Designed miniproteins, single chains, continued (4). Designs and how they scored, part 108

Each design is a single chain, and the fold is of that chain. pLDDT is the mean over its residues in the fold that is shown.

## One batch from the design tools (miniprotein)

Design m15983
Fold by ESMFold2-Fast:
Structure m15983 (fold): chain A 56 residues (1-56)
Amino acid sequence: GSEQEEIIKRAEKIKEEAGDKYPEARTLANRAIVLAKMGKLDQARELLEKAEEILK
């Protein structure tokens, strides 16, 4: 898979883990998917890191 596919899979895992309990983390993960599809991979990774920090 591409880096884009890896980011999307990581975002989907964050969304599943966040559920309805962490809506901010879900929003960041959704935004990261959009950025990854636009080829903005570094920006997408930054949002995923922020989402993962919320879930700690």
Scores: mean pLDDT 86

Design m15984
Fold by ESMFold2-Fast:
Structure m15984 (fold): chain A 70 residues (1-70)
Amino acid sequence: MEEEEKKKEDIKKAEELLKKTRELAKKLSPENQEKVEKGIEEVKKALEENPEDGLMQAQGLLDAAEAAVE
C-alpha cells in the first residue's frame, strides 16, 4: 500500500471527527461554539502540515467538546 493512501485515510477520519464536533457544538453556549470553531481551524492547519497530528488534534477537540456538554 502507498503512504499517500494512509494520509488520505487520516484526513478522512479527522474530517469525520470535525463534523461530529460541529454537531456537538450546537448544544454548547455561544462562547464555547466560538472556541470550537477556532479549534477546527487549528486542526485544518495541522492536517495540511501533518495528517497524523491533525487527526490527533481532531480527536482532542471532540473530547473537549463532549466534556463541555452537560
Scores: mean pLDDT 80

Design m15985
Fold by ESMFold2-Fast:
Structure m15985 (fold): chain A 55 residues (1-55)
Amino acid sequence: HHMLQQRIEELEKKRKELEKEINQAAASGDTDKMRELVKKLGEIEEEIARLRREL
């Protein structure tokens, strides 16, 4: 279904943005912020997998 593909693409874009923020936080030594962003990234990855398999 087209909506599923569109949603996955949207989440992939958000994932790339979070990766950039994680790199920036890591460079600044902000470990706490990096951990929160990594957790958010993991949630997006799980959402993508769920949409592909559970929908």
Scores: mean pLDDT 80

Design m15986
Fold by ESMFold2-Fast:
Structure m15986 (fold): chain A 69 residues (1-69)
Amino acid sequence: MSLLKGLYYYQQGKYEEAAKWFKKAIEEGVPNYLLLGDAYEKAGKTEEAEKWYQKAVDLGSKRAAERLK
């Protein structure tokens, strides 16, 4: 549920709201660190985005590593 709500708000361009729901999804056990990083980046919160991208990289995400360039 929380992941789907985050994706809905992300698609609508409501990136701060999307980030809130993606964060809830992580708390519920979904490892959507890349999506949370993308939502923070689109919301203009670059430092927060890099933090979540690093967590995704630590879990083996090559796409998150590309975002930290």
Scores: mean pLDDT 82

Design m15987
Fold by ESMFold2-Fast:
Structure m15987 (fold): chain A 66 residues (1-66)
Amino acid sequence: VTWRELVPPELRKTVDHLFGLLKLDNVDEVTFEEKTNDFLSAFGLEGKVDSATLLHWYKVYLKESA
């Protein structure tokens, strides 16, 4: 299962942009977990996805990019 299959279609563009930026900065799973609420706020994802779900999607994304 790819991270895109886990993410609702309406959020895929925003999540792809977010994860692409984080990959450029070499943000690992632990760092992402610590800052998940900041990323939700910065990318307008508050109320659209919870922090645990966004973290799960990022974990899958990192496995695909490894």
Scores: mean pLDDT 82

Design m15988
Fold by ESMFold2-Fast:
Structure m15988 (fold): chain A 56 residues (1-56)
Amino acid sequence: AEEARKKAEEGLKLAAEGRIGEGLALIGDSYQEAKRNGDEEGVKAAEEAAKQLGLA
């Protein structure tokens, strides 16, 4: 739960710093981890992050 959300937030920060590839990887990891753990809030955080970067 907390881990996945933190990864999504960090991914957005990395992307904002121009580290787009690292940000995208971290957001993707966050989404997979949240889904595996049944963390609906983490899934939403990762989806929001992906939308912010134009992925979904």
Scores: mean pLDDT 76

Design m15989
Fold by ESMFold2-Fast:
Structure m15989 (fold): chain A 79 residues (1-79)
Amino acid sequence: SLKDKVLEALRELVAENPNASLAELLTQLPERLAKVLDVDLSDKEGFWEALRKALELPEDASGDEVEERLLRLLQELRE
């Protein structure tokens, strides 16, 4: 599923950057997630729509809610 692809991308990012802060990991996510979701980063709306769908969030989920979900997943993967 798209969610599984996102989770695998997050897991790989954490494994490749074991000493990076959550904020540093977050700066690398857009490029990696765009590749996994098969969307162009220049299509900001398409990117956010695909990401909300992949994370099983509501279509009207805010950027802050998406970021909070990604940060929680990154933290869980580092434990």
Scores: mean pLDDT 81

Design m15990
Fold by ESMFold2-Fast:
Structure m15990 (fold): chain A 55 residues (1-55)
Amino acid sequence: SVADLRAELDRIAAEMAQLLKDYEAGKISREEFIKRFRELVARHEAVVAALDAAG
């Protein structure tokens, strides 16, 4: 549903915020940050495309 897709956007935003916080705290490498950020961007793009297709 559109509500489930919007909830997934909120989860992605929370994961992005946590990822940045972990990187700034030195808990993850730059390489791991880039990899995980790319995965989150791909998930975001997929959700936005699904929302667009849903009308």
Scores: mean pLDDT 87

Design m15991
Fold by ESMFold2-Fast:
Structure m15991 (fold): chain A 58 residues (1-58)
Amino acid sequence: SMETHKLLLEGIGKMLRGIGLIFEGELTGDEELREEGERVFKEGRELLRKAEELAEKE
């Protein structure tokens, strides 16, 4: 479904953005940036989980 595809794309995008922020935080010693990246990554994982649940019920 279109809803499942949107959640997958948003989830993947957030996970990639989160990983990028974590790496930048580690390289620059910016703990707040690293923590923000972890939050964004977790949001992406939650969207992927919801997409999987929707796909299983199709």
Scores: mean pLDDT 84

Design m15992
Fold by ESMFold2-Fast:
Structure m15992 (fold): chain A 66 residues (1-66)
Amino acid sequence: GELRELILRLIAAKLRLIGLEFQLELLKKNNGPQEEIDALEAEIARLKEEIARLEAEIRRLEAELG
């Protein structure tokens, strides 16, 4: 149920993070627009916070379920 849904969301978020970090590296290497770099860095930061929240919630549920 809920635990499975959180795990799937975590996997999806981690895959998205890898893609965004790769895109950011490519933009920086190619001297892409600063506005796009700033936007990606902000999105990466928000996604890392979401991942941390999901991991914390999964740990809480796993502890409660044994």
Scores: mean pLDDT 87

Design m15993
Fold by ESMFold2-Fast:
Structure m15993 (fold): chain A 62 residues (1-62)
Amino acid sequence: KLDEAIELYNKGLEYYKKGDLEKAIEEFKKARDLAAEELGEDSPFVKYIKKKLKEVEEELKK
């Protein structure tokens, strides 16, 4: 449900703040998938999670 997607997104942010980029990516992917299921892939929230996920993935590569 949406509340669970928000909790997963916040969990990803906490891992990101700690520098655990791999765990942050894992939680953001879970949040993205759950939010997309509930709201649809074109929802602003899903797009926001996808943008954040891409930023963290690019940071991990560098």
Scores: mean pLDDT 81

Design m15994
Fold by ESMFold2-Fast:
Structure m15994 (fold): chain A 84 residues (1-84)
Amino acid sequence: SREAAVAEAMALIREAYLALHRGDTAAAVAHARRAYEVLAPYLSAEQQAEFDALLARMEANVDDPDALAALLDEFVGRFEGVTG
């Protein structure tokens, strides 16, 4: 269900922040990507394109923890906007 997907995505977002706090930037990006994948069936094509672009920016900044933290915050803001 959408509600179950939202709950799973929230747990994955928490794991992304924990990975980032440990300095595991690759794991942070991987958890954010997985959060998007579980939500994708419940998103419009426009919302999917926005998350795809944001994840590409996160991957481009995988070696920059400060940039990744800001991008993960943006990811969470977009997630909250699409989930209510």
Scores: mean pLDDT 87

Design m15995
Fold by ESMFold2-Fast:
Structure m15995 (fold): chain A 80 residues (1-80)
Amino acid sequence: ALSLEQRLAAVEDLIRQIAASDDPELQDHLIDSIAYIVRQAATREEALRIKAHAEAVMEKLNLPEELKERILAAMDKAIA
């Protein structure tokens, strides 16, 4: 199982890959991977912390609003 620090690092790496890609199919797979990491969090508090870190990374990278909304929707569905 991944530690919280490893999950935070993995989600950040996936967001950076989304930001670097123009391939919608690859973006969809990367977003699904983020949702999977969130779903596998040990607690709801851990999942919410992963979401907060993802939001900070998306802000820092100036991600397009459409991509931010897609990632947030996928994470929210995984937490629920």
Scores: mean pLDDT 86

Design m15996
Fold by ESMFold2-Fast:
Structure m15996 (fold): chain A 91 residues (1-91)
Amino acid sequence: SESLLEKAKEKLKKAKEALKKGDLEKALEYLEEALKLAEELIEEGDIEKAKELLEEILKLLMELLKKAEDRKLILRLIGLALRAIGLLLDI
């Protein structure tokens, strides 16, 4: 739905703002929430919107990974990226 996509875009905006402030943990939390909304878009059959959202999530995860130095954060980023890639390949 457009409502889910709008909510997801707001999460991406917040993730970008957290990234700009150097709050990598907060940025990851918003990206996790955006991924959940992408899964909900898939369940509603909004496949094209879900693909666009997943691609943006992956781009932001890659930017986060370039800045991440903490091992636990890096592993969480990789896990989320693999989940997003898995969803993108299945739709």
Scores: mean pLDDT 88

Design m15997
Fold by ESMFold2-Fast:
Structure m15997 (fold): chain A 97 residues (1-97)
Amino acid sequence: MLEELKKKIEEDPNNAEAWYELGLVYLGREDYEKAIEYYEKAIKLDPNYVEAYTNLGLAYLKLEDYEKAIEYAKKALKLDPNNEKAKQVLELAKEAK
């Protein structure tokens, strides 16, 4: 999967979904800094990518950057007010602060 995702990005660097999926791979590896980098690429290409904002907030929460976690969870909730994962990230980041 990782090599297929890298190939998709090489062939089409504007594929927001492929950047998001690459972020998921690195999030699963607990490489939160790379996950953040790839989620930021996804939201730059698609500013309405709710799942990318939600997981960007989660990655910042894992790095204990609670201010950034709150910022991105709020951005996800502005796009999708009923997003349960974004609500969870927001509450956990506020409680840890």
Scores: mean pLDDT 87

Design m15998
Fold by ESMFold2-Fast:
Structure m15998 (fold): chain A 56 residues (1-56)
Amino acid sequence: SRELAERLKEQALAAAKAGRLEEAERLGAGAVALSPTQELADEIGREVGAAVAAAA
């Protein structure tokens, strides 16, 4: 569902900010998988990927 995908995205971004990169990538992948549209999946993947890259 969109709501669950967005919630997992928020958790992934928080994990990345905390330096928990493996958790952030796992949560981000879950958010992408639960996205109801390709547009949302692409947006979440890009945002989480950028946050992980910035935190690394």
Scores: mean pLDDT 83

Design m15999
Fold by ESMFold2-Fast:
Structure m15999 (fold): chain A 98 residues (1-98)
Amino acid sequence: LYPLGYYINSQVLPEEKAKKTGEAFYYLALGKRYLKQGNYEQAVSWFEKAAKYAEEAGNYRLAAIAYDNLAVSYEQLGDTEKAEEARKKAEEFRKKAE
């Protein structure tokens, strides 16, 4: 599996990944709260942050969820083009999570 290399750096990466995953969940929760309140502009902002942090963490399932919610938020704003782009990103990350 892993016969050689710098073991020190490998021990740090899982902690950073976990932290970014936690931040992505927090931003996703904020986005959902604003979406529920009808504040779609704020929802977009938080879902974009959730997607970015989920991608950086390599949590593709979480990234797909963030992009799905981003698409819903753009649909509510009437931005059909950005909603379609976000939906496409969600499908791509959903397939990567398989």
Scores: mean pLDDT 81

Design m16000
Fold by ESMFold2-Fast:
Structure m16000 (fold): chain A 60 residues (1-60)
Amino acid sequence: MEELIEEVKKLADEYGLTDAQRDELIALAENLYKQGKSKEEILEAVREHMRVLKEEREAA
């Protein structure tokens, strides 16, 4: 869990996301972890959500 949260924070910072967006991604990762998803599945879902958020922000 700890390493998963660190990876999500690092990715959010690298993508230039806001604090609110970063917190949303951490919550997503924690929820998926509680549902029994693997670390790889969780990081894939987080990356997809980050991609959408970044594209929407840059398109606006």
Scores: mean pLDDT 77

